# Ledger of designs, part 68: designed miniproteins, single chains

Each design is a single chain, and the fold is of that chain. pLDDT is the mean over its residues in the fold that is shown.

## One batch from the design tools (miniprotein)

Design m2516
Fold by ESMFold2-Fast:
Structure m2516 (fold): chain A 93 residues (1-93)
Amino acid sequence: SNAQREAARHLTVALFLVLVAQTELWLGGPADEIRRTLEAALEHVERAAKLASPEDYDDVIKVAETVREVARQAGFDELAERAEKLIDEIKKK
């Protein structure tokens, strides 16, 4: 469906952005830019979660877990908590 295609697109963008943020964190890049990149990644995961079918939930969870881990490493506890809440909401479905 178009919704499943859009969900997959959002997850792909989210995964790309979280890998960019992780690379920037590893290189000692600016915290403000890393935070904005992770916020953008999380927004894409949230959109994917709303569009996803049940068979896609595991993929959404995996990307959300990656965002949570990078946010924790960067010290952005608020973003990590937001990702964790999204994971919990999907698992409840």
Scores: mean pLDDT 88

Design m2517
Fold by ESMFold2-Fast:
Structure m2517 (fold): chain A 66 residues (1-66)
Amino acid sequence: STYQVTLSGDPHKQIALVLKLMGNPLASVSPDGPNTFKVTLSGSAEEQQALVNYLRAQPYATVTEV
């Protein structure tokens, strides 16, 4: 599945989240505009759901399935 993630707020938190996503072998991250990234998830449905739930829990991240 592919998600569009838009980051806002504290730039240190934005950088930390991007680095965390880039370090996850089940996530592929590509830039899609200012503070916006396309995240393509692989692995099981449960692993994908866990990562999406984590992203949606971040108040500085907006997550939309595309």
Scores: mean pLDDT 79

Design m2518
Fold by ESMFold2-Fast:
Structure m2518 (fold): chain A 67 residues (1-67)
Amino acid sequence: MKKIALVRAETEEKAKKAAEIAKEKFGFDDVILLVGKSSEEAYALAQELMKEKGYEVYLFNAEDVLK
């Protein structure tokens, strides 16, 4: 099963930094950057990936990763 992280951030720079840390520390197979997207949009994409692709999907705010 593929592990995918969806990382929400207000800026592209913040999203990229969080994605690098998420890959290194948590062992995700892939990370998708959601720059300027709402929590509702992120949740909708997560639902689509889980239902259509069968991926294991985790939602993060960049701030939770960058601590």
Scores: mean pLDDT 78

Design m2519
Fold by ESMFold2-Fast:
Structure m2519 (fold): chain A 91 residues (1-91)
Amino acid sequence: MERLEEARKRLEEAEAELKKALAELTDEQRKAVMDEFAAELAALQAEGAAAYEAARDDEEALLEALTETLERATALAEKMVAKAEAVKAEA
């Protein structure tokens, strides 16, 4: 439970940083960042759904799958922030 709550908090923080980084970009720069990560976002959603199905009714496995999905979402958000900062620096 505690690990899941920490994962949710980290994701909220990463999403807040991503929103801030994207807000400082032009429309074209934001589109470039979003387009680059569209496939990874789709893959994360599909793999998260598959992990939940694989966990079935096993409560421990289900919590692990949820926690892992949130951790992967946080890592993806951090990659997107890094790309946004790189795009801004090149401008």
Scores: mean pLDDT 80

Design m2520
Fold by ESMFold2-Fast:
Structure m2520 (fold): chain A 55 residues (1-55)
Amino acid sequence: MPSEEEVEAEGKRLLAEAMRALAAGDEATAQRYIERGRELGRWYRETYEPDRPLP
């Protein structure tokens, strides 16, 4: 398991790749990177920041 900083950096990388794909007109590839980044970000918050307020 990578460190929380590495997970955050990976999320940023995925988002940057998504932005590049969008700029190139490859919306499908961009969406896959965005989804991976969102999934990673959600997992990161649930794993490393469990202090989210309960509804």
Scores: mean pLDDT 72

Design m2521
Fold by ESMFold2-Fast:
Structure m2521 (fold): chain A 80 residues (1-80)
Amino acid sequence: HMSPEELEAETLLAFAVMLLHLGKKAYEQGDYETAIELYEEAIRLFKEAIERGSPQTRKIAEDLLKEAEKFLEEVKKKLE
């Protein structure tokens, strides 16, 4: 049985993944400002999932956090 904190961390992870996907979509459409906002929110949620998650959730969130941070850096370069 998963703790309430671990269940919430899984929910945060799922939401962060959705935001990361939406941010990537915005980036593809040239909406760099929206992509930045979505990536920054995803990063916050991934960090929270790392703090509260099970070992498996933390591992997944850590890998996706690195990816999200890389995407944010790439988008910021587009805005100069």
Scores: mean pLDDT 85

Design m2522
Fold by ESMFold2-Fast:
Order: C-alpha cells, then structure tokens, then sequence
Structure m2522 (fold): chain A 87 residues (1-87)
C-alpha cells in the first residue's frame, strides 16, 4: 500500500476535515503521512485517521503552505495529493 503526504498544516483542522481526508485516503487505498506545526494538535488528526481505518505511516512536525478551510477543501487537497502520487 502506498503512502501519501498532504502539503497542508493539520494542526487547526476540525474533526470533519480530518475525517474527509481519511475517507478519501481509505477509498483510494493509501496510508497517510500527517503534517502539522504542533504535535499535540496533530494527535487529533492521528486519532481521526485511526477511527476511519486509515494507517498513519508517519507524523511530521514542520511548517506547511496553509491550513485547510473546510471539509470540501480537505477532500480536494487529499485528492490532489493522491493524483500527484499516482503520476
């Protein structure tokens, strides 16, 4: 199974946004790498992914270009990351 990284900061993401990311990854058959500027906030994303049955391969603490703004934005970011990983 392939792992995909999304280039957004998940430290401020809502549960709905995190679930949207996890569902897209699960449907595409990908494990995810989580990025956030804060380890504590990033653990929320980890828990949401585990609840949706998506394997988290790695947690990475680093700056990202932007935060997600909505569940639709989170889904679009994940779909773009998967498309780029498949190219």
Amino acid sequence: MKTVTIDVDLSSATLAQLRAIAQVAKEAGYNIKLIGASERALMGAYVAAQEEGVKVEKLEIRPAPRQVTSAEDAKAVMEKAIKEAEA
Scores: mean pLDDT 72

Design m2523
Fold by ESMFold2-Fast:
Structure m2523 (fold): chain A 62 residues (1-62)
Amino acid sequence: MSPWFAEFDTDGDGTISLAEARAFAESLGLTPTDAELQSFDKDGDGTLDEAEFLELVRWVLS
């Protein structure tokens, strides 16, 4: 279980919004651009699944 995903997936629907992903990055003192956040949204639907969110987390922590 990915503790990061479970923390932000408050709806339990298996996706995280770009706004929630931005809030996560900002909680770590980072200010990703909309273009950077959208680059992780491979579906272009405005949400991140668990795999896409974990890619964002790895990028943020690098």
Scores: mean pLDDT 72

Design m2524
Fold by ESMFold2-Fast:
Structure m2524 (fold): chain A 66 residues (1-66)
Amino acid sequence: MKEQMIKEVRELLEEARELIRQGRFDEALDLINLALGKALRVGDYDSVKEALKLQDELLRRIEELE
């Protein structure tokens, strides 16, 4: 069901945020990409936008380490 898939996307994004807080950036990026794919298939563009914002935040943190 569409609602179940949206719930799974939201849970993946929350897990990715936790991984970012832990400094596990590669794992966080993998989950963001998985969530993006699922959100696009469901047509949940609000979650797509949220995932893209989280990806941008992650990339900024990586750049700060250089």
Scores: mean pLDDT 81

Design m2525
Fold by ESMFold2-Fast:
Structure m2525 (fold): chain A 80 residues (1-80)
Amino acid sequence: SLSESALSDEELRKILEEALKLIEEDKPENVPRVAGLMIIISAASLARKFSPDVQKLYDEVMEKVKKLNEELEKEKAEKS
């Protein structure tokens, strides 16, 4: 049956925790997995509001992604 509901808060929490761990490891091998998890997280955030607990974890992941983007911008400035 085509009755797929959006990911539960529990599923999102586990995905966010995994993404956070992989981002902190900063290994090249983790890049495709992090990218896949970020797509899932982003799609879920567009589909519905998160519980406060999940929202807090999402904010922590987004903060780390922002820091990584700042490092990438440094590289772009140096290569330009």
Scores: mean pLDDT 71

Design m2526
Fold by ESMFold2-Fast:
Structure m2526 (fold): chain A 70 residues (1-70)
Amino acid sequence: TTQEIQSALGELIRALLEGDQAAKDAAVARLKELGLSDAEIDEQVAQMLRTAETTAAIGREAAREEAARR
C-alpha cells in the first residue's frame, strides 16, 4: 500500500543519512517488492530529500530562535 511504500522510503532515507549500505539495500529491495522500479525509487527519494531538506532548515531555524531566547 501507499503507507508501506512511504515507510520503506523513510527507511531508505534514514539509511542514506546514516551511510548504512545494508539498510539501504534492504529498503530498496522492499520497495521493489512493492512494485517500484529503480527510476520510481530515485524520483521518490529525490522528492523526500527535498522535503527533508526544507524540514531540516525549518528545524535549524527554530533551534536557533530557541537558543537566542536563552
Scores: mean pLDDT 75

Design m2528
Fold by ESMFold2-Fast:
Structure m2528 (fold): chain A 79 residues (1-79)
Amino acid sequence: MPSRREIIFMEAQATTYRMYAYVLLTHSEDPELKELAQEILKLVDQFFEAVRAGDYEKALEILKEIEKLYKKAQELEKK
């Protein structure tokens, strides 16, 4: 079981990715970036559901998938 500090840090990271996705949905004209943003938002919801269920291993797996999509979105922004 992760420490309370580690759980808070994971939740803060997921919240940061959620905010990034909202910025893309609101300000981007690129349909591919908007699709990635929607996928990130779905995974963030699944992350918080896993945390509420106490399934921290699943939450960590979901967070890694969010990070993968975030990096892909950043690469697309670089053109």
Scores: mean pLDDT 84

Design m2529
Fold by ESMFold2-Fast:
Structure m2529 (fold): chain A 64 residues (1-64)
Amino acid sequence: MLQPGDVAEVVEEQTLAGSPLLTLKKGDKVEVLRVYSDGMVEARSLATGLVGLLGADKLRKVPA
């Protein structure tokens, strides 16, 4: 599904775990940096460059 280096789209607005000041809006694009075995993803916002953790279920992979 998701792997490091993938670009994904946020499907629902959310505040990222570990960064309470970073809110991702629906439709925002992120770069996947790391996928954890518990379903969490470390991602970088392409709009802001900020990094945070969110659930993989809140992301949809953008086709290449």
Scores: mean pLDDT 72

Design m2530
Fold by ESMFold2-Fast:
Structure m2530 (fold): chain A 86 residues (1-86)
Amino acid sequence: MTLVITFEGLSVEEQIGFVLRAIGLELDGYDVEVKIEGDKVTITIKGADEELIEHYKELAEEYAKRGYEVTIEEEGDKTTITIKKG
């Protein structure tokens, strides 16, 4: 499965944190692509297993509880999670 995670409205420190998490996933053997556009970070993980997808869904729910706008979309073999500071 392909997992896409987008964070918007992040500080530079938060952006660095998510990039480091992406590097950690690549070191764990996942195929990871990171795009940074201003305060927006998009992480694409190819070959994501169900445990990794559930982990990021749980992380998204934690952000929703903190007042972030969270959208989870499932389209075929692709799960897209968008977390926006609002």
Scores: mean pLDDT 80

Design m2531
Fold by ESMFold2-Fast:
Structure m2531 (fold): chain A 68 residues (1-68)
Amino acid sequence: GAAEAMARIEAFLRSVPGVEVERVGDDTIVARSTRSVEAQIGIALRLIGDFPEFDVKIEGDTITVTLR
């Protein structure tokens, strides 16, 4: 279910070096990295591939993952 998917996304993001993860409400996860834009794109592509029912948005150094 959505809650299980959210927990898996959060666990994945927390496993990535240099990524800070915050849960915002029941349907949104925010991840911030101090690394390059290319690293952010790599993380976002993996999320899109593994969790297609979520919207993934990159804004500067921040990745926002929201349940559709």
Scores: mean pLDDT 79

Design m2533
Fold by ESMFold2-Fast:
Structure m2533 (fold): chain A 61 residues (1-61)
Amino acid sequence: DVGKKAEKLGEEKREELLEFYKSGPSEEEIEKLQEENVLEILRLNGEDVEEWRKKLEESKE
């Protein structure tokens, strides 16, 4: 079932990216979307998303 979820997520993200770029997003919106995409991929791979989010937040400082 992980495979089907990953495929659907990939299609949804592709459509979201196209709509996102059409809307003329800010740099902050682009950065946030990229971060959420990375965290979602990590979640699908069985990683602890909360731990990764903490590390990402710490590395930005």
Scores: mean pLDDT 69

Design m2534
Fold by ESMFold2-Fast:
Structure m2534 (fold): chain A 64 residues (1-64)
Amino acid sequence: SAEEYIKSLERLRELARKLGHDEVAEKISQYLEEARKAYENGDEEKVKKIHEEAVRLFQEALDA
């Protein structure tokens, strides 16, 4: 659900902070604000896409 994607984004941000990826954590914070706005507007598809983008960003940071 869209609520689960938002909770996942919050966990992903916290994990990025713990791993010292501060720039990634900041970008995920921006994604979180955008996802919350999309959720309030009933745009669940946009919440899902934002989550997918954040996961890709996080994975790329780990692979670098």
Scores: mean pLDDT 85

Design m2535
Fold by ESMFold2-Fast:
Structure m2535 (fold): chain A 62 residues (1-62)
Amino acid sequence: ALPSTATPVEQLSPEEREALIAALEREIAELEKELETAEGTEAIGLKLRIIGAELDIERLSR
């Protein structure tokens, strides 16, 4: 493991990280389902939320 040179916003245990990843994956699934019926600005908002959650998962997976 490489030492972090930056102070992370949050430091999570492996179990907490796994739990958050699972929660984010569920959130993405719910947002994707909502996106199926959304149009225009609502669809854009949902896509941004999905991207945000995906980035959080990517960060937590490191």
Scores: mean pLDDT 75

Design m2536
Fold by ESMFold2-Fast:
Structure m2536 (fold): chain A 84 residues (1-84)
Amino acid sequence: MAEELRERVGEASRRLSEAAKKFYEQKEKDKKVNEEMAKIAREEAEVLREAVEKGDLLPSSVFAAAGILYAGGEFEAELIERAI
């Protein structure tokens, strides 16, 4: 179980990192890009939340997900609270 969670966290963190980088590097804000990144953050958020709860992941990854959701016009209060 721990190994499976660790693998899933690694994948989720990588996807979120790539999405965050693309989001902040875009020269003009593109609504479609923002929507795609918010979806990625939402999909991976549960894996990251579980890992943070178990102490297997630093809150920084959850903070990245919360930031993308917030910037995309969607927000999840629980994610933001856990990241802070």
Scores: mean pLDDT 57

Design m2537
Fold by ESMFold2-Fast:
Structure m2537 (fold): chain A 99 residues (1-99)
Amino acid sequence: MSKEELEREVTVALTRMAFEVILLTARRLGASEEELEEIRRAGEEIVEAIERGDLEAFKEAAERLKELVERVFADNPEAREEALHLLELLEELAERTIE
């Protein structure tokens, strides 16, 4: 396996794990099944963009997810800040692996 393939696989795995944490936190905060499905959908779009090496699609999906996180976690500033920070770290990682 090439270094580039390994880095992409690791980025995808870390992204999936991060979305599991975000979804678990959203459920704990009382998010509706519809809101959870929106977050899951956005997460799948991000993973697909990383797998395709599509940086623009990744950025568009990440921005949409940030808007969802701000809305869903509006009543819990600490959880919102933590989720947004996690998304920023994933964006940095994805940019390094897609380039």
Scores: mean pLDDT 79

Design m2538
Fold by ESMFold2-Fast:
Structure m2538 (fold): chain A 78 residues (1-78)
Amino acid sequence: MSEEIKLEAEAGVVLVAAAVLLLREEELSPEAVELVRRAIELANEAIKAAKEGDLEKAKRLVEEARRLLREARRLAEE
């Protein structure tokens, strides 16, 4: 698998996980909802960066989106 395809797939996984969390939006704090929305924004930007060949930017955006998604899950568990 090329690095581009791998990063697009990793961003896609973040988008699916974020969508699943938003199905339970009423059970999330406003802070958790904002983190999920931000993660979606960053994952979409990562896909765009990967398609444009900026693999380093795509990697950073995917890693940041994953960190925000983990924080949102942490807040949802509290």
Scores: mean pLDDT 82

Design m2539
Fold by ESMFold2-Fast:
Structure m2539 (fold): chain A 67 residues (1-67)
Amino acid sequence: ALENVKKAIEAVKNKDFDTAIKYLREALKEATGEARKHLIKAIFYVKQGKYDEAIKHLEKARKLLEE
């Protein structure tokens, strides 16, 4: 999960949104609880074109998965 979230953050920053969604879907298969909720919100914001909001939720999910 953590590695896929890191790859998704880099993909969003590089404006490769299709690759970001691919990695987020893989992370979602392994993530639970609060990290999973933030990943779902990140996917929603990427699809809405709200990339700053998406990155905030991805960074929150990354922090939760590192601890």
Scores: mean pLDDT 82

Design m2540
Fold by ESMFold2-Fast:
Structure m2540 (fold): chain A 80 residues (1-80)
Amino acid sequence: MEDVREGEDNLAIGKTLYEGGKYEEAVKQYEKAIAHFEKAKDYGSLAEALRNLAKALEALGKKEEAKEYLAKAEEAAAKW
């Protein structure tokens, strides 16, 4: 499915940016991955993308926003 592939590509780019310390750019890529996985109803990959987004937000000092996305990741994981 094209949405799954596109989501996986955006997730991989986001992880590379996060490893490079480019947290704001990583957030944007994770948001794109989330949109694709939501459309595909790929809840496993959605949970992973949401969890990675939360980590990037924590790195940016956005603790409350990170907690919200971590909760969403747990909800997505529970759907499997």
Scores: mean pLDDT 85

Design m2541
Fold by ESMFold2-Fast:
Structure m2541 (fold): chain A 66 residues (1-66)
Amino acid sequence: ELERTAEGLRELAELEPELREALLKAADYLVQNDPAKAYEILKEAVEKHPLNAALGMALKEVESLL
């Protein structure tokens, strides 16, 4: 569910201020029914923060929507 996943990204953005802009942008793309763009943004974020497990799980959730 795109809206549910977007809400999860917004919640994560509250907890991860360094990732806030990327997470909110990805959430906006999910709400706009563009999970491919959301995936691209999150993939780039994961590559910069490979040890962030919550971010990795968020990427997997968005991947499941493709």
Scores: mean pLDDT 81

Design m2543
Fold by ESMFold2-Fast:
Structure m2543 (fold): chain A 95 residues (1-95)
Amino acid sequence: AEARELLLEAIRVLRDVAEKLKQYGSPEALEYVEEALRHVVEALNAIDAGDRQAAKEHLRKAIEALEKSLQVAPPELKGDIRRALELVRKALEAV
């Protein structure tokens, strides 16, 4: 499933970004990235359960969290966060 593959890639990118944010000492941006990661995982679980409406709601919340992270993140990590945001937006369109 296209949405599933996009979300698995988003999880990989978000985990990498979270580790980098810990190294930068950006706790606010890290909290938003971890919130987005939780919602991406819940969306993946909802897709696997056949609950498209729950999946879409979790993806919208992940997008919101990533947009907030992007506002407070170090400039060097904004590109990686934008990549995760793009993957989540594409997954939402594919659900």
Scores: mean pLDDT 90

Design m2544
Fold by ESMFold2-Fast:
Structure m2544 (fold): chain A 74 residues (1-74)
Amino acid sequence: SDRELAEEALERAREAVRRIERSPVASEEEIEEARRLLERAEEAYRAGDYRSAVRYALEVEILEGILEIREAVS
């Protein structure tokens, strides 16, 4: 269901935020953006907007992926 997909996405996004916060290549602005995206995802989930919750959560994972690539090529 959309709700279950959103719950899984939120769990992954929370883990992603923790990794971003510990990243040696993440800027303070990128850490703040990751936290902001997670907050939006959680707000959307509480409002029953599971599609938006998944979208914001995926944006956190995309940022994590960008930082992982940056670290690898640094």
Scores: mean pLDDT 90

Design m2545
Fold by ESMFold2-Fast:
Structure m2545 (fold): chain A 78 residues (1-78)
Amino acid sequence: SDEEIFEKTAKQVQELIAQLKEYVEKKKYEEAIKVLEEIIKLLEEALKQLTDEEYRKKLEELKKEAEEAIKELKKKLE
């Protein structure tokens, strides 16, 4: 179901966000960007399967936040 896809994706993203925070704290910005790219890939895969508009909106918001975070971290590497 859409709920099961959403819940599985949300759990995987939460685990990656924890890893992301550790890399940022350690100033490992290249590794942090790779984690964000993995988050975006998971969100895109889920969005292809989901038809429920509320779940789609929540994942699209997370994807936008991840894309913005990549831009922020890339400034640290410049």
Scores: mean pLDDT 87

Design m2546
Fold by ESMFold2-Fast:
Structure m2546 (fold): chain A 91 residues (1-91)
Amino acid sequence: MKEEAEKLLKKAREALDKAEQAIRSGNYDEAVKYYEEAIKLFEEAYKLGHPEAKRLLSIAYMKLAEVYERLGDTEKAEEYRKKAQKVADEM
């Protein structure tokens, strides 16, 4: 289980790096896809009991909210900020 959770975290970090690169290139649609991929992988790692996954999941939600804010989608931005807060509050 630990090795599987670590593998998921590694893949999620790779997705975050790609999302950040897409942001630097002005490719916000691509950034959304990579942040969504990272969120999915962090959720899977959290289900496998990885202690860092919950915090990283909250961070990924906040980053996706920032992308939606830049796209002018304030409704989705608020939705993802709310998801980030809910995950953080579950400590």
Scores: mean pLDDT 83

Design m2547
Fold by ESMFold2-Fast:
Structure m2547 (fold): chain A 68 residues (1-68)
Amino acid sequence: SKEEIIELLEEIAKQSSPEIREILEGAKRLVEQGKYEEAKALLETILPTLSPENRKLAEEAIELLEEM
């Protein structure tokens, strides 16, 4: 669901740099607007910059976006 995706993005943001948090806020806004493909592309851009734990959360968010 949209709510589950937003919750995952907020969880990643808690342990992210200010720069990554801004990108995650952008992804959250895209999700809220129903722009799921754009949100997915944005998350894929930051995926290699994330910790292994946050990468798993981001991959889960991407999988949920593909089901929307």
Scores: mean pLDDT 84

Design m2548
Fold by ESMFold2-Fast:
Structure m2548 (fold): chain A 55 residues (1-55)
Amino acid sequence: MDELSPTARAVVALLREDPDASQREIAERLGVSVGTVSRALREALEVARREEERA
């Protein structure tokens, strides 16, 4: 689905692997800033909310 950016998709995948991972740990593992992870998480939550309405 084109509704998640590649970064948001990667953040969600890492959270599935390690649900207790902090935003800093995710940022370090992906090689991005903490701000990028924060934006990606917000994007993923928005998409998940819309997917619930479609299901």
Scores: mean pLDDT 75

Design m2549
Fold by ESMFold2-Fast:
Structure m2549 (fold): chain A 78 residues (1-78)
Amino acid sequence: MSENDLEAEILIALGRMYISIAKLEEDLKKQIELLKKALELYEKAIELSENEKIKEEAKEEIEETKKKIEELEKKIKE
């Protein structure tokens, strides 16, 4: 694992931490902001890593996080 790959894995772990914090948040807008911070970390992980497995892991986390944001945005509108 390269130094960039290690840093990318750390960014993914930090993103997952923001997802966990968002689950504890009662304010829907604050939940969305925490999830958006996770997205930024996953995107940085993709940019830093040249390892396809790490990039795929980050892409999966991005897709799941985007779906959660869409669900929360719909709840705010309703």
Scores: mean pLDDT 85

Design m2550
Fold by ESMFold2-Fast:
Structure m2550 (fold): chain A 63 residues (1-63)
Amino acid sequence: MSEEELKKKELLEKAIELYAESGLYYMSSQSYKLAGDEEKAEEYRKKGEEYDKEGKKLLEEAK
């Protein structure tokens, strides 16, 4: 019981961290777009998408 719960909690915590980083990258992407830095905006958006996908995978495994 405790070991399975601990593993699920660890995966959930990692998923939360990845989602938080994804959100930060998306916000940074939007900020760069507003500033007129289209190249940085695109770069940060791609990074946000990568972290979002990894977070979703871990969240699915944690359930």
Scores: mean pLDDT 81

Design m2551
Fold by ESMFold2-Fast:
Structure m2551 (fold): chain A 92 residues (1-92)
Amino acid sequence: GAAIAREAGELALQYQKEGASVSVSVSGDTMTITIGGLNVSQIVALALQAIGLGLEGADVTVQITGDTVTITIGGLSPEGVRVAERYAQQLA
């Protein structure tokens, strides 16, 4: 359902509230969250949180480049895409 997109969107909002540079985009059935300006401890914590989303049955990929973590969530339902689009608009 839409639960995974909501959990991921809330995670993105949490990091933005804590001062990270956050963007969310949606393409097709895929939600991409990019969180930058992170220290090593934040990168590790965020990667573990993203792995947690994958363990809930989501198609999750995590990429780390420098101080930036990119979380890609694929295979979203139409309702999941709508939830993801709302978070993308909120974080714009």
Scores: mean pLDDT 83

Design m2552
Fold by ESMFold2-Fast:
Structure m2552 (fold): chain A 66 residues (1-66)
Amino acid sequence: SLKEAEEKAKKLLEEAKKLYEDNIFNLLGSTSIEELEEYYKKAFVVPQKLEKEAKELLEKTKKELK
């Protein structure tokens, strides 16, 4: 249902936000290029994938209801 899709999307967005918040300070405190790349992925790349998954879930569910 749309309501279940909205709840799942909300959880994905909350996970994305938490990953950003948990990793942004580690990124700023990185002392090597390897640490910088790792924390950049966790702070930005993975959260962006979760946001995309949330959007796709909502759009798919809306399409199936219409």
Scores: mean pLDDT 82

